# Designed miniproteins, single chains, continued (3), part 14

Each design is a single chain, and the fold is of that chain. pLDDT is the mean over its residues in the fold that is shown.

## One batch from the design tools (miniprotein)

Design m8456
Fold by ESMFold2-Fast:
Structure m8456 (fold): chain A 81 residues (1-81)
Amino acid sequence: MVSMDEVKEKLEREIKELKETDKRVKSVSLEVTDDYVKLSLEVETEDGVEIKVEAIYTKDGVLKGKRTIKRDGEVEVKEVE
């Protein structure tokens, strides 16, 4: 079982590094509950491609993710179970 405290600490470090190094990051949000940690990341590339990534880490160590890419009006959604 993955510790929620370890997941939170790791994600907080990665968020800090992303904000300091990548100016293309439009938004980053971290939601922490007793049951899960949800990371939401929105990035816009120089080509105008919008990438939205959502990742949920549960206390049982289950990772669920969703990636949405918007390019030239097309939307691609990929889910990870």
Scores: mean pLDDT 64

Design m8457
Fold by ESMFold2-Fast:
Structure m8457 (fold): chain A 100 residues (1-100)
Amino acid sequence: SLKERFIEAASEVVPSAVLLEELRAAKSLEEMLKLFFDYLKSNELPLEKQKELAVELLRLLFPEADEELLREAEEEIRAVKSYEELEKVFREAVERLAAE
């Protein structure tokens, strides 16, 4: 399932047992994304570092996706200028890639 892949991918990107337990209890993709990005913000990671971790998570979540679609999603993520925009753009990329 997408939830199981998200938890596995997040475990490689973020070394937090607390976050992984919260992700297991999450009821939706929206809640999982919020928990992930809230974790990054609470650890005071700069926006550019959050973008790097988001790109890594996206590639681990969709290892068999079309490279062109992944590259476009990565470029959109890297163009983000705020924390709120990052979560939105990442969610839209996940929904787009999951539909393929």
Scores: mean pLDDT 82

Design m8458
Fold by ESMFold2-Fast:
Structure m8458 (fold): chain A 79 residues (1-79)
Amino acid sequence: EPPPLAELRVAAGDWDSTAEVFAQLAKAAGATPEEVEAIREAVRNGDWERASALLQRALARNPDKRIVAESSRPPTPLP
C-alpha cells in the first residue's frame, strides 16, 4: 500500500541515511569492512543504484554458512 521508502529518501536527498541502512544490512550479513565501505562510498557519491547492486552482489557471494558460524561464537578473532 504505502510507496517504497527508498524512493522517498532519495527524492528528499537523504543519501547519508541510505548509506547507513545499506552499511548496517551488509554488516548484519557478515560482509567485510572493505565491502561495507565500498557500498557507503557509492551511496555518498550519489550512485545509490550501484550501492544496491554492490549490496546484492556481496550478499550473493557471501555464503550464510560463515555468517551463521560467526553468530554462534561470541568472541571471535577474524583474520
Scores: mean pLDDT 60

Design m8459
Fold by ESMFold2-Fast:
Structure m8459 (fold): chain A 63 residues (1-63)
Amino acid sequence: SEERKRALEKLKDGILEAIEDMTRGINNIINKNKPLDEKELQELEEENRRLVEKARKGLEEAE
């Protein structure tokens, strides 16, 4: 149905926007020559990876 399709499209868009925002934030930190703790960087990278994987799987199931 159109309503279900629209709801899934909004969910997809919201997840993709969150992933893009997070990825951009990480890239800005890396490229900004700002002193950053290695542990904090690793945690951000791991959390980003988990989010991307979870969103990808959710989108595959929604399609």
Scores: mean pLDDT 71

Design m8460
Fold by ESMFold2-Fast:
Structure m8460 (fold): chain A 78 residues (1-78)
Amino acid sequence: MDPEIEAAVAELKAAGISDAAIAKAVELVRDAEFPVDVIGEDGKPIATGLRTKAAALKAVANYLDQHPDAQPRLVPHK
């Protein structure tokens, strides 16, 4: 696994974010090209211009912890 992803996962677990939210966030982020925007199901941006896997993972995992059935997507930042 990417060491940046492993470190961010450890921090999120320590912060009390659910394992399910973390797992979904890792799946979305691991193969993404950066910079990215995180877009919610309604098409509205949750976070924009994220330049690192750690920043994207934290944004997605926090969103999914609050909205466990949500399906956010990562799109290239223009």
Scores: mean pLDDT 79

Design m8461
Fold by ESMFold2-Fast:
Structure m8461 (fold): chain A 80 residues (1-80)
Amino acid sequence: MVTLSVTLKSGEVLEYEVKNKEELEKAVKEAGLAAAKELGLNISESADISDIILEIGKVDPEVAKALVEAGLEALRELAS
């Protein structure tokens, strides 16, 4: 298993245990929606990960970057 770890703007750390790419995609989406809510953004639950990251990046590019980097690190671990 791989842990996806995302630090929110408040300093809260969200941790997700993922076994495969499908679970990782769900975890990144959930973390992204949580980060968006903290930033005061209203994003649809049906939005794709890319849309969520893009909207966060318009308000706080550092939070968007942290989400992308955390997701890519977890993806590399799963792919090895």
Scores: mean pLDDT 82

Design m8462
Fold by ESMFold2-Fast:
Structure m8462 (fold): chain A 69 residues (1-69)
Amino acid sequence: SDGEEAAAAAGSRATAEAMKIAKEKYGRYEPDEVGTEILGPTVGKGWGKAGDETVEVTLTLEEARALSR
């Protein structure tokens, strides 16, 4: 369950970064692909693609909670 929270936070961060790249470099309003993965009970990964660029973010639950404050 905690790994799911970390994965969701990582995915949100990766999506935001990919969306910024899509808007600034490619003139798009959304990334091409996004996803999340649970790596462990307190670790999650998120990723996003915009054109030829891929953004990957790995967060622990502790890091995810720090970003939410």
Scores: mean pLDDT 80

Design m8463
Fold by ESMFold2-Fast:
Structure m8463 (fold): chain A 61 residues (1-61)
Amino acid sequence: SLAESVARMIVRAAEEKGLDDETVLEIARKTAQAMVNAGLITPEEAEELLRRVEDLLAERK
């Protein structure tokens, strides 16, 4: 899904820059809101995107 692809891209880019999880989640929230405002995804898909980002971050140790 678009939400899955975007979530993976955000986490990958954040790992390359060495960003902390709180900063990554803030970027993800702003990105999801911008995508909803642009009509690219629904609010439900935005929630899915954020949940998927959280899941991907939780897999990191």
Scores: mean pLDDT 82

Design m8464
Fold by ESMFold2-Fast:
Structure m8464 (fold): chain A 58 residues (1-58)
Amino acid sequence: MFLNLEQALKDADLYEDFPQAFIQDLAEKLKGKDERSVKVVVNHLKDEKAAGKEIKSI
């Protein structure tokens, strides 16, 4: 894919919030997918991070 998942996660400030193994597995699953599919997944992870951050920041 032209959109590098790692770069998209870094741009979204998500790269360090998820396990490296998870990011690598997700990148492999999204290999060859279109850019919009990758963006949808990144946006979903943003929402999950927001929920998780509220719990962990207590």
Scores: mean pLDDT 65

Design m8465
Fold by ESMFold2-Fast:
Structure m8465 (fold): chain A 75 residues (1-75)
Amino acid sequence: SYPVNIVSIETSADGRTQTFVVETPDLPVVVEASLEGGVTVSVTKTKLDPSTVQYTVTATFSEEGGTVGLRLVWS
């Protein structure tokens, strides 16, 4: 398995948005999410250095208190 550093997990003040920030080696990765209906997910990739990338995953829910399961899959 590849090393993953979870930098932060944050919930917005209205409880409708969860943001996950993770650092990984600079390898292809697929973010898989287990979601409730009506949730949207966005993923942003930022290169930190020649060997490290940071993924920001944002999940937005229609109601407060939604939860999402995330899985990172290396290829």
Scores: mean pLDDT 67

Design m8466
Fold by ESMFold2-Fast:
Parts: C-alpha cells; structure tokens; sequence
Structure m8466 (fold): chain A 90 residues (1-90)
C-alpha cells in the first residue's frame, strides 16, 4: 500500500480519529519507517510538492526524520483549519 495517505472526507477523518474534530480538515496517515521526505513524495501528486513540504515542515518534521509509531504533528492551514499527520504501525 502507499507510504502515506491524505484524507479530506469528514466521515473518513472521524472514522480514523474515533471522534469529530471540526478544525481538522486534513489527516495524513504515514507508515512507520518512512522518512518525512517520502511522505512529501507520496502527497506531491495530490496537493503539489511545495504544499506537501510546507505541511510536513509546519507539522514539526525535518525532511530527513524517520517516522515512528506515535509520531504526530499538527500543521495550520491558510483557512485557520488544521492538518494532522499521524504515524501508524506497519
């Protein structure tokens, strides 16, 4: 499967988070052992490389970081909503 997935549908986000979080408009599910750069590469076809790099950096990751289970970050979006990055086990 893909090393990262972007969720923008509110019902999918609610299912993944287990509860409704109205400010969270995007959720990125990353696989354990991927680098933040590999997450950017997986997202670039959907949202563009510059926007993908900005989201990952704003979430607190350096592009060389290897993601571990439990690593999570929050990136502010231009509309005042939030993007959440969550790392899941293999």
Amino acid sequence: GPVARLLTDPEEIKKVLGFYVPKVKKVILAREGTTAQEVVDALAPEIGREEAEKLVRDAGFSLEDVLKVGDAGIAPLEDGSLALIVTLPR
Scores: mean pLDDT 84

Design m8467
Fold by ESMFold2-Fast:
Structure m8467 (fold): chain A 90 residues (1-90)
Amino acid sequence: SPEERLRKLVEELIKEAERRGHDSLARALRVSFEQSFEKSESPAERARHLSRDARVIAKAFEERGDEDTARLAREIARRLEELAKEFEKE
């Protein structure tokens, strides 16, 4: 299902952030994922919400001088946006 695909991608992205030592990013992504269920009803809307949150998170890390974490957050945002587009094509 689209919901299962989104969950698996989010879990993979959180684990990747943790594996690379970006624990603050991983925590922010978990919070964002939980909040997406309160405001968005479709898997595509949730994926877009998460993508937007990841871009906001990326900007915050960039402003703090943490470009490595910001770059990973931008890549995460891009992957979530691509998944949202796939859901919208169905």
Scores: mean pLDDT 83

Design m8468
Fold by ESMFold2-Fast:
Structure m8468 (fold): chain A 75 residues (1-75)
Amino acid sequence: MISEEEAKKLAQEFFDAILNKDYDKAVEIAEKLIKGKADKKIIDEIIETLESILPSLSEEEQKKIKEVIEKLRKS
């Protein structure tokens, strides 16, 4: 498992990526948090953020983000 400190840094980088509309980077960071078994509360915050941006994404990116959300929910 990743450390709590590392998970917090990745979560911050994730939110920064969303703010900058860098959705590919946000997805990459979310996958790192899944592989590292980050705390459920961090995972839940990421899911909520990803769901909130879905209407602003292209159809192709929406499919990609939905797959990441499903993986996060299984964590």
Scores: mean pLDDT 76

Design m8469
Fold by ESMFold2-Fast:
Structure m8469 (fold): chain A 84 residues (1-84)
Amino acid sequence: RIEEILAKASEEQRYTARLLRLIGDAFQFGLDIGDKLGLSKEEKRELALEMVEEFERIAKEHNFDIEKIEEEFEKLKEKKEKEL
């Protein structure tokens, strides 16, 4: 669905598409970590939201520079995975 909408959007929306992809990745990463920790469905959703909030904080700190956001978020994921 979202891929179909983006395919019909202007070239100028590619930045937005990449940003939305990173947000989706953050949410999914939170769900995956919650699953590995054996959390409830509600707790996994809360962790997924927390990861999106951490992504938003990183994005704001780097003035929505996609390359820097991606680098910093990868560092965060590596840190969280090592804590498992």
Scores: mean pLDDT 77

Design m8470
Fold by ESMFold2-Fast:
Structure m8470 (fold): chain A 55 residues (1-55)
Amino acid sequence: SITDVFVAFFKKEAVGASEEDLQKLRDGFLSSVETFHPELAAEVAAALEATLAEL
């Protein structure tokens, strides 16, 4: 659920972004999660990877 919220936010921010901008957004988002919520980092990283792979 929390991870789903993060993924949904990422997808909204990604709307209209280029592939390059998407990668930068993903990297920045994941870095922030790793810094402030390290316990969620692996879960969020996996969810973002799955989301990008399905696009």
Scores: mean pLDDT 75

Design m8471
Fold by ESMFold2-Fast:
Structure m8471 (fold): chain A 74 residues (1-74)
Amino acid sequence: ALPEEVLEVLNRHLKTPTDTPSPEQIRDLIEGLLTFDHPKVREELEELLANLPEELDEETLRRLASVLKKAFGL
């Protein structure tokens, strides 16, 4: 199971909060973030999107939560 802290960070940015984010929800989130000017995290977001697995793993979701913390100062 994902740590509560990781889920809380992700759910702040998801259109519909959930304890089981889908790959489609995560892809939509990253694509949405890439429409904004986040130069410090842009390369990390593009790498995450390019390497997004069909089944989400904890490592990918933890990496995304870390990128969101960098982008939004959490």
Scores: mean pLDDT 72

Design m8472
Fold by ESMFold2-Fast:
Structure m8472 (fold): chain A 80 residues (1-80)
Amino acid sequence: MTEEEFDLEVEIALLQIAVAIAKNALERGKVTEEDIKFLEKHLERAREVLKRAQELGFTPLARDAEEVIKEIEELLEKAK
């Protein structure tokens, strides 16, 4: 594994953890403005990770980033 590939894999893992935390918070039925901003910030980061994975040709990491983006978008839609 290259250092760049490892760094992207770590970023994706952190994004997956953030999604899991947000899902657990939403299950409590209380969505704050801060929770929405948290998800929006992580959505932008996930898009940056996807772009970098695509530029470097790391197809499996790009797929994982696309899945994270989809999950965050679904959580934001549910929060409306």
Scores: mean pLDDT 81

Design m8473
Fold by ESMFold2-Fast:
Structure m8473 (fold): chain A 73 residues (1-73)
Amino acid sequence: SKAQALQNVELAVRELTALYEQLLAEGEITQAQYDALLETLEHMRRLAAEYDKQTKEQRAVARLAETIAQELA
């Protein structure tokens, strides 16, 4: 489901954030690399949220169309 996909993205973002924090603390990546990786995760999170929003709006339009069809019958 789309809800499950959104949940999976959120879990992946949390796990990757923790990993990146550990790599930064251990000196395996630079601050600039860490910032770039977090920006990528934030972008992914925003895309997932926008996809969920659009899906909810499409369902609302479909319900409205059904209501209009019933009133015109």
Scores: mean pLDDT 77

Design m8474
Fold by ESMFold2-Fast:
Structure m8474 (fold): chain A 74 residues (1-74)
Amino acid sequence: MSLEELRAALEAQLPALAEKFYEAVLKELETLSEEEKKELIERVIELLDREIALSTNPEAIATLERIKAELEKL
């Protein structure tokens, strides 16, 4: 497999990986205190903002922006 093929495969998987990341974050939030939840949410939002700014995949950007909006409601 070439580097270009690996890149295309990774880009195709980005929305699914973002959804798995979101589920992992939600599960972690269930184990935390209210104060720790707020700290984790802030750190995750910062990470999502960075990934959105660096991403060129429209589907990945849309998924990350949706996840960010859902976390901002918590």
Scores: mean pLDDT 77

Design m8475
Fold by ESMFold2-Fast:
Structure m8475 (fold): chain A 63 residues (1-63)
Amino acid sequence: MSNKVMKEIMTLALNGNTEKAKELIKKALKEGILDKDDANDGLNGVNDKEKAKRGLEMVTAEL
């Protein structure tokens, strides 16, 4: 059950939908689908993907 939610969170993050991924983490934690450790792992994964995406955006934006 938690593995399915974690896969969905990572898929959203990889597709650039980081806000929805974070919302899903919070919802799943509140509903007891994810425990604290799973939620923390998910959030760290989303943050890492968001950081990588921002790096690419900075290059393409000629900032």
Scores: mean pLDDT 70

Design m8476
Fold by ESMFold2-Fast:
Structure m8476 (fold): chain A 101 residues (1-101)
Amino acid sequence: GKIRVEIRAVSVGDETTLTVTIRAESAELAEEIAKKVSEFLKEFLGAEKVEIEVDKETGVATVVATLRGSDARAAAERVARFIKEEYPNAEVTVEVEVVPG
C-alpha cells in the first residue's frame, strides 16, 4: 500500500479549516503520520485547535486544524511540503476553497 494524503483548506473570512486525510497500509502508520502533521501544524503554523481521528477499520487518519490570519493555499502547500520531505513516496493532493461571506 502507498501513502496517500489529501489536504483540503477551506477559508471563511479570516479563519481557515485545514483537513488532512491520510491513507496508509495500516492504521498505525496513518496515526503516526497524523501525529507528525499535528505537531507541525501546532509548532510551525500556529494552529489553535488540532483534532486527530483514526478509523481503524479503513486505516484512515484525519487531522482537522483551525488557523487564523493564514493564507489557505500557503498553509496547505507548507503541509504538503512537510509530508513530502518526511515521506518522499507519498502521493499528496491539495485542494483550496475560499468561501465568500
Scores: mean pLDDT 84

Design m8477
Fold by ESMFold2-Fast:
Structure m8477 (fold): chain A 57 residues (1-57)
Amino acid sequence: MTAEEALELLEKDPRAAVEALQRAGLAGGASAAHDLAENGITGERALKILEKGLASD
């Protein structure tokens, strides 16, 4: 899953995005998506945070 795909899911369904990343074994991406969902962060800032989370996987 790319950061762009994760962001698209996060903006549509934050819970589904976290679950998809966890299912893929992307712990860094899942943690980033969870934090973004809790704080209501979307758009370009969310994309950069997801890229960093996924890069740690």
Scores: mean pLDDT 81

Design m8478
Fold by ESMFold2-Fast:
Structure m8478 (fold): chain A 61 residues (1-61)
Amino acid sequence: MLTEEEKQLVGEAAGKVGAGRVTLEQFVEAVGLPNAEELFKKADVNGDGVIGAEDMEALRK
């Protein structure tokens, strides 16, 4: 599970990318942290290799 701080970071990164769909490459670039890939894997709740708006809403709730 992501911490509240990690959820906020993921939400901000997804917001920078826009379009409501974030690939691993876009997420890593938007986050700019060495653990971005690990955060992406945790945030990809449905495991489809993309963080969508549904995944982001699930993480906030």
Scores: mean pLDDT 72

Design m8479
Fold by ESMFold2-Fast:
Order: C-alpha cells, then sequence, then structure tokens
Structure m8479 (fold): chain A 55 residues (1-55)
C-alpha cells in the first residue's frame, strides 16, 4: 500500500540518520558510550521493523 511504502521510506531514512549520528559520536572521544549504545539499540529496533514490512 502507499502507506506501507511511505512508512518503509521513513524508517529507512531514520536508520540512515541514526547511522550517521552513531558514526560521528564514535569518532568523538568525549561522547557518552551509554548514549551511543542506546542509539545502536534504537537502530536495531528500526531495522527489525523494516524487515517485517518487507516480508
Amino acid sequence: SPEQQAKLALLEKQVAVLTELIERLKADPTADPAVVAELEETKERLQKQIKELKE
């Protein structure tokens, strides 16, 4: 459906943005590792949702 395609596109965009943010934080030695871990967990949850929508 158009709604499913729009949701999938939004989720993929969110994963891309989170990936960029995580890489930037990992390059920063002053970044809080707990924040990085939380963002990586969020990214994994979004990737699982994308996988379910593609089934």
Scores: mean pLDDT 84

Design m8480
Fold by ESMFold2-Fast:
Structure m8480 (fold): chain A 61 residues (1-61)
Amino acid sequence: MERNTLIAKLVSEAQKKIDEGEDPEEVFKELSERLRERTGLEAEGEVRDGQVQLSARPAEP
């Protein structure tokens, strides 16, 4: 699976949880952990105005 496709799917799942009224900070922490576990990338970003803003960077070697 392409990493970008997986990232998009994880972001979409996180956005749905926020739309359903879950705490954006908690949702973003879960997203960051899942992204690290599944792709080895570190998530950088924030939730702004109910929207997930994500930049993914390679983990430092």
Scores: mean pLDDT 71

Design m8481
Fold by ESMFold2-Fast:
Structure m8481 (fold): chain A 84 residues (1-84)
Amino acid sequence: MWDEAAEAARKLGEELKKKGVPVPGRIEVVKLPSGKYAVIGVNSKGEASVLGIFDTEEEAREHARIAERMVTRLGAQDTIRSDL
């Protein structure tokens, strides 16, 4: 499960680099081959990390919103300037 989420995080980072999209402090929800949903965070350095795995898309989206707020609270100034 974490291996699938880690692969999704890596692919998201590669896709965003190809599109030239600024990614600091971005949180994204990705559907895994297992049918579960991964919440992936990208930090100000462009490093992608798995924040959690959820059974439903709605639950994953809700937790993604919470994770974005938590990253902002931890004093990541770069996160405030991220595109949502």
Scores: mean pLDDT 66

Design m8482
Fold by ESMFold2-Fast:
Structure m8482 (fold): chain A 81 residues (1-81)
Amino acid sequence: SMEEEAERLAEEVRELAETLDEETQELADKMIELARKNPEKQVQLLRGTKGWLETLLTASPAERATLRRVMAAEVERLEKE
């Protein structure tokens, strides 16, 4: 079910974020909360967040800074909806 997929994705997002820094973990947690508040987009938002985290794992320090800034802007935009 979509609910089971969302739960699994949220768990995977938390696990990936835990291998990174506190700032990344905070952004991932905010995305999980925002996804939960948007049931129609929940799976899509969580898949996007997972992809972002996987990209961070292979990125250079400069690329990571840019990726975090992009996600922070996305979180801010979604919070205003």
Scores: mean pLDDT 85

Design m8483
Fold by ESMFold2-Fast:
Structure m8483 (fold): chain A 81 residues (1-81)
Amino acid sequence: MLADKEAIEELIKKYPYLALLVAPHSSPEDIEYFKELAEKYGVELKIIPVNDPSLPSSVLLAAETKEELDRKVKAFLEQVK
């Protein structure tokens, strides 16, 4: 679970490309909240499940370009192997 919903909404408003890295213990309701915000603001949101039990909370990654987002996602996934 992400602790600050206001910061999350601000990222969704500001950045055209977003990825939600979903922690194993995330609630379906939290995931739906992000999907609804992405639809509301018309932004591309990728949902990526992370099967690392050491990840305590879902992580939202944001970028101004699709290429930058893909690079950030790869870098994060490399750390949570």
Scores: mean pLDDT 74

Design m8484
Fold by ESMFold2-Fast:
Structure m8484 (fold): chain A 90 residues (1-90)
Amino acid sequence: RPPLSDEGRKAVIRAAKAAMEGNVDEAIKYLQEAAKLGDLETAVRAAIQAALRSGNEEIADKILEAARKMGLSDETLERVRAQARADLEG
């Protein structure tokens, strides 16, 4: 896993925190910031993991839809979703 820049790491953390708090609009904003840095997939995975950990599947679904609109393929979205679920178990 390549190391994130300081800005990328902050965007990923903020996206995950917003997702955990149920703030979809703020989560999407930080996903867009991560996308500009090439870290969209990492930020989406972290945000989905945070939403699922908080028991909020609707937030996870909205994050996946926003990521699709930002250019992630359906194959990538399914992989990220599977990885986020695995992260919760191990």
Scores: mean pLDDT 81

Design m8485
Fold by ESMFold2-Fast:
Structure m8485 (fold): chain A 78 residues (1-78)
Amino acid sequence: MAEELLKKIKEILKEAGFSEKTAEVVAMNVAVALLQGKSIDEVARLIILSAKWNGEEISEETARELAERAKKLYEEAV
């Protein structure tokens, strides 16, 4: 379950324009946050911070959309 979730989250991040490396790191952080029951707002903040730490910029709006998509994938995975 966790492996499939991680793959799907990585794919949506790559589609949003993240590099392979950044998408992998952000996907891991997002998957862990979702498994811990974090809210969409907390997941969006993790996306912003993780992207920033890898030298990429993302708007709060885009991060929230990605967090919502990741949450939906998590709901489908459980």
Scores: mean pLDDT 80

Design m8486
Fold by ESMFold2-Fast:
Structure m8486 (fold): chain A 82 residues (1-82)
Amino acid sequence: GAELEKLLEEARKIYEEIVALAKEFVPKNIKELNRVIGLVLRSIGLLIDLERAVKQGDIEKAKEIVEELRKIKAELKELKAK
């Protein structure tokens, strides 16, 4: 359905932005590096969960996953602003 297709496209765009933010990030120390790596790994796990939710037609789960991806992007932006 159109709603799942829209959510999948939104997730793809957010993930591309997460990867771009992580690639441009210059960590001040190993703790910041580990935090950025952890956020990227979590986003990959969420994309795997999203593929499962889409295959099952679970719109509510897909929405939840997209929102979690948005939170990861926000955390990366906040880290870059410090």
Scores: mean pLDDT 85

Design m8487
Fold by ESMFold2-Fast:
Structure m8487 (fold): chain A 84 residues (1-84)
Amino acid sequence: MEELERGLEENRKRVEEYIQRLLEEGRRLSVDEEGRERAKRLEEEARRIREKWEEQLEVAREVADDLNSKAGSTADELVEERRK
């Protein structure tokens, strides 16, 4: 479990770094009207990446919860069988 949490934290940092890179590029481009349009597109891209990442985290958490629930149930059954 701790290894999974570390993997998720590393991926979160990489995603945040990429988002920050897009936002910084947008700020650099916002010097004229054309740059402001490009900055808006980069901001939208950053928002979409964040939304997709949040969706992936939610799905991964649901899958992990389902797997942990099934594994726990199976472990309890095996312990009961060994006692008989």
Scores: mean pLDDT 68

Design m8488
Fold by ESMFold2-Fast:
Structure m8488 (fold): chain A 92 residues (1-92)
Amino acid sequence: STIDTNLEQLQQLYSQHKSQLSDREVFLLEEAISELKSISKVYSSLSPDNQTQLKQLSNEILEAAKSLDFDEVLRRIEEAGVIFLKEAVFKI
């Protein structure tokens, strides 16, 4: 899936550049990886609308990380987390 591809690319970016990143940047990449792992696990069971939104946000997180725009990474992680939480609560 697009989520799994983006997760793999984020993990590669993290592994290749971790030693060159600040503590804040390392933390935000680890948070992005964690969020995409959580989304990937449940992605096929999400509503079509939430699948579309989370797929787009995963692309935006990856592009922000590639451009070293960690403020954008944070914003997109927060947006993805809200959608993921709403989906999880609705299914309870």
Scores: mean pLDDT 84

Design m8489
Fold by ESMFold2-Fast:
Structure m8489 (fold): chain A 63 residues (1-63)
Amino acid sequence: SAGKVTDAVLKGDFETARALLPEVKDPEEAARKLETAAEMFESLGRHDAAEQARELAREAREM
């Protein structure tokens, strides 16, 4: 579920994260976890990774 998507994102595997996103049972929980991951990436100076995580969070909320 959401854990598999966030694990992929934290590994930098955004293609796998996008493929797994439709399979999450709780899109709102997935979105919240992805927003947290984006904040973590931003604090590390990984702005591109943060933006990709935010896009995935938006996509999850639109499911």
Scores: mean pLDDT 82

Design m8490
Fold by ESMFold2-Fast:
Structure m8490 (fold): chain A 80 residues (1-80)
Amino acid sequence: KPSAEEILEEMALEMVKEAKKLGEEVEEEVQLELLKIRNLLKKKDYKSFEKEAEKFIEKYKDTKVGEIAEKYYKKIKEAL
């Protein structure tokens, strides 16, 4: 089974691809989110990870970016 870090990198590829279709501002926000999540997982700060994941999913609700985040954050949580 893939690690949480491997699932995160798969999510990164899909989210950046869809963010590019929405514009440079969204792509920048997605890149900042990915950096934040990578740092939280590296620190094993899983409570802050869950809170950040919930916040990001709500912010991008009803977008492809939000759908990808919800799917992959669930997989990451299951891998922890």
Scores: mean pLDDT 85

Design m8491
Fold by ESMFold2-Fast:
Structure m8491 (fold): chain A 80 residues (1-80)
Amino acid sequence: DLLFWDPENPVWKKVVELIQEFKKAAEAGDIEKAKELLKEVAELLLKAGVPKEQVKQIISRVTYMNDLPDIEEEILKEIE
C-alpha cells in the first residue's frame, strides 16, 4: 500500500504495463527478461519519488505472486 499508488498517474500506468510483460516473461520461463522488467519497474518507482522501502515491498510481492523469489534478491541489490 503506497502513498503514490495511483493508476491514473503515467508512471503507474507504465509500471502496470511492465508488470504485465514481466508475468508473460515469467510464464515463458525467460528469467533474464523478467529480471530486466522488474529492474525497470523499481527504477521508475524510485524516479517517481516512491521510498526505497515501499519499492522493495512491491518487488517482493510481485516476485512472490509469480513464484520467482530467486530473482527478488538480485533486483533488490540493483536498486541500492
Scores: mean pLDDT 74

Design m8492
Fold by ESMFold2-Fast:
Structure m8492 (fold): chain A 69 residues (1-69)
Amino acid sequence: DAIELLRRAMAELERGGIPTTLTATDREIREKVARLGADAVLREINRLGAQQRAANPDDTRATLTITAS
């Protein structure tokens, strides 16, 4: 399940002490995963998380945004 993969990625970040949130609904997430593939979506989430940490190194919060063409 694609949503389960996303929740796992969020759990990994939270285990490291960084709270995470998703701005997309479950339906929107499923649509993006079906369009791009679960691996591509997970890679994008990880990239955005790394970008967020680089921009705010003292911030313990992260927001995950899923984008698609």
Scores: mean pLDDT 57

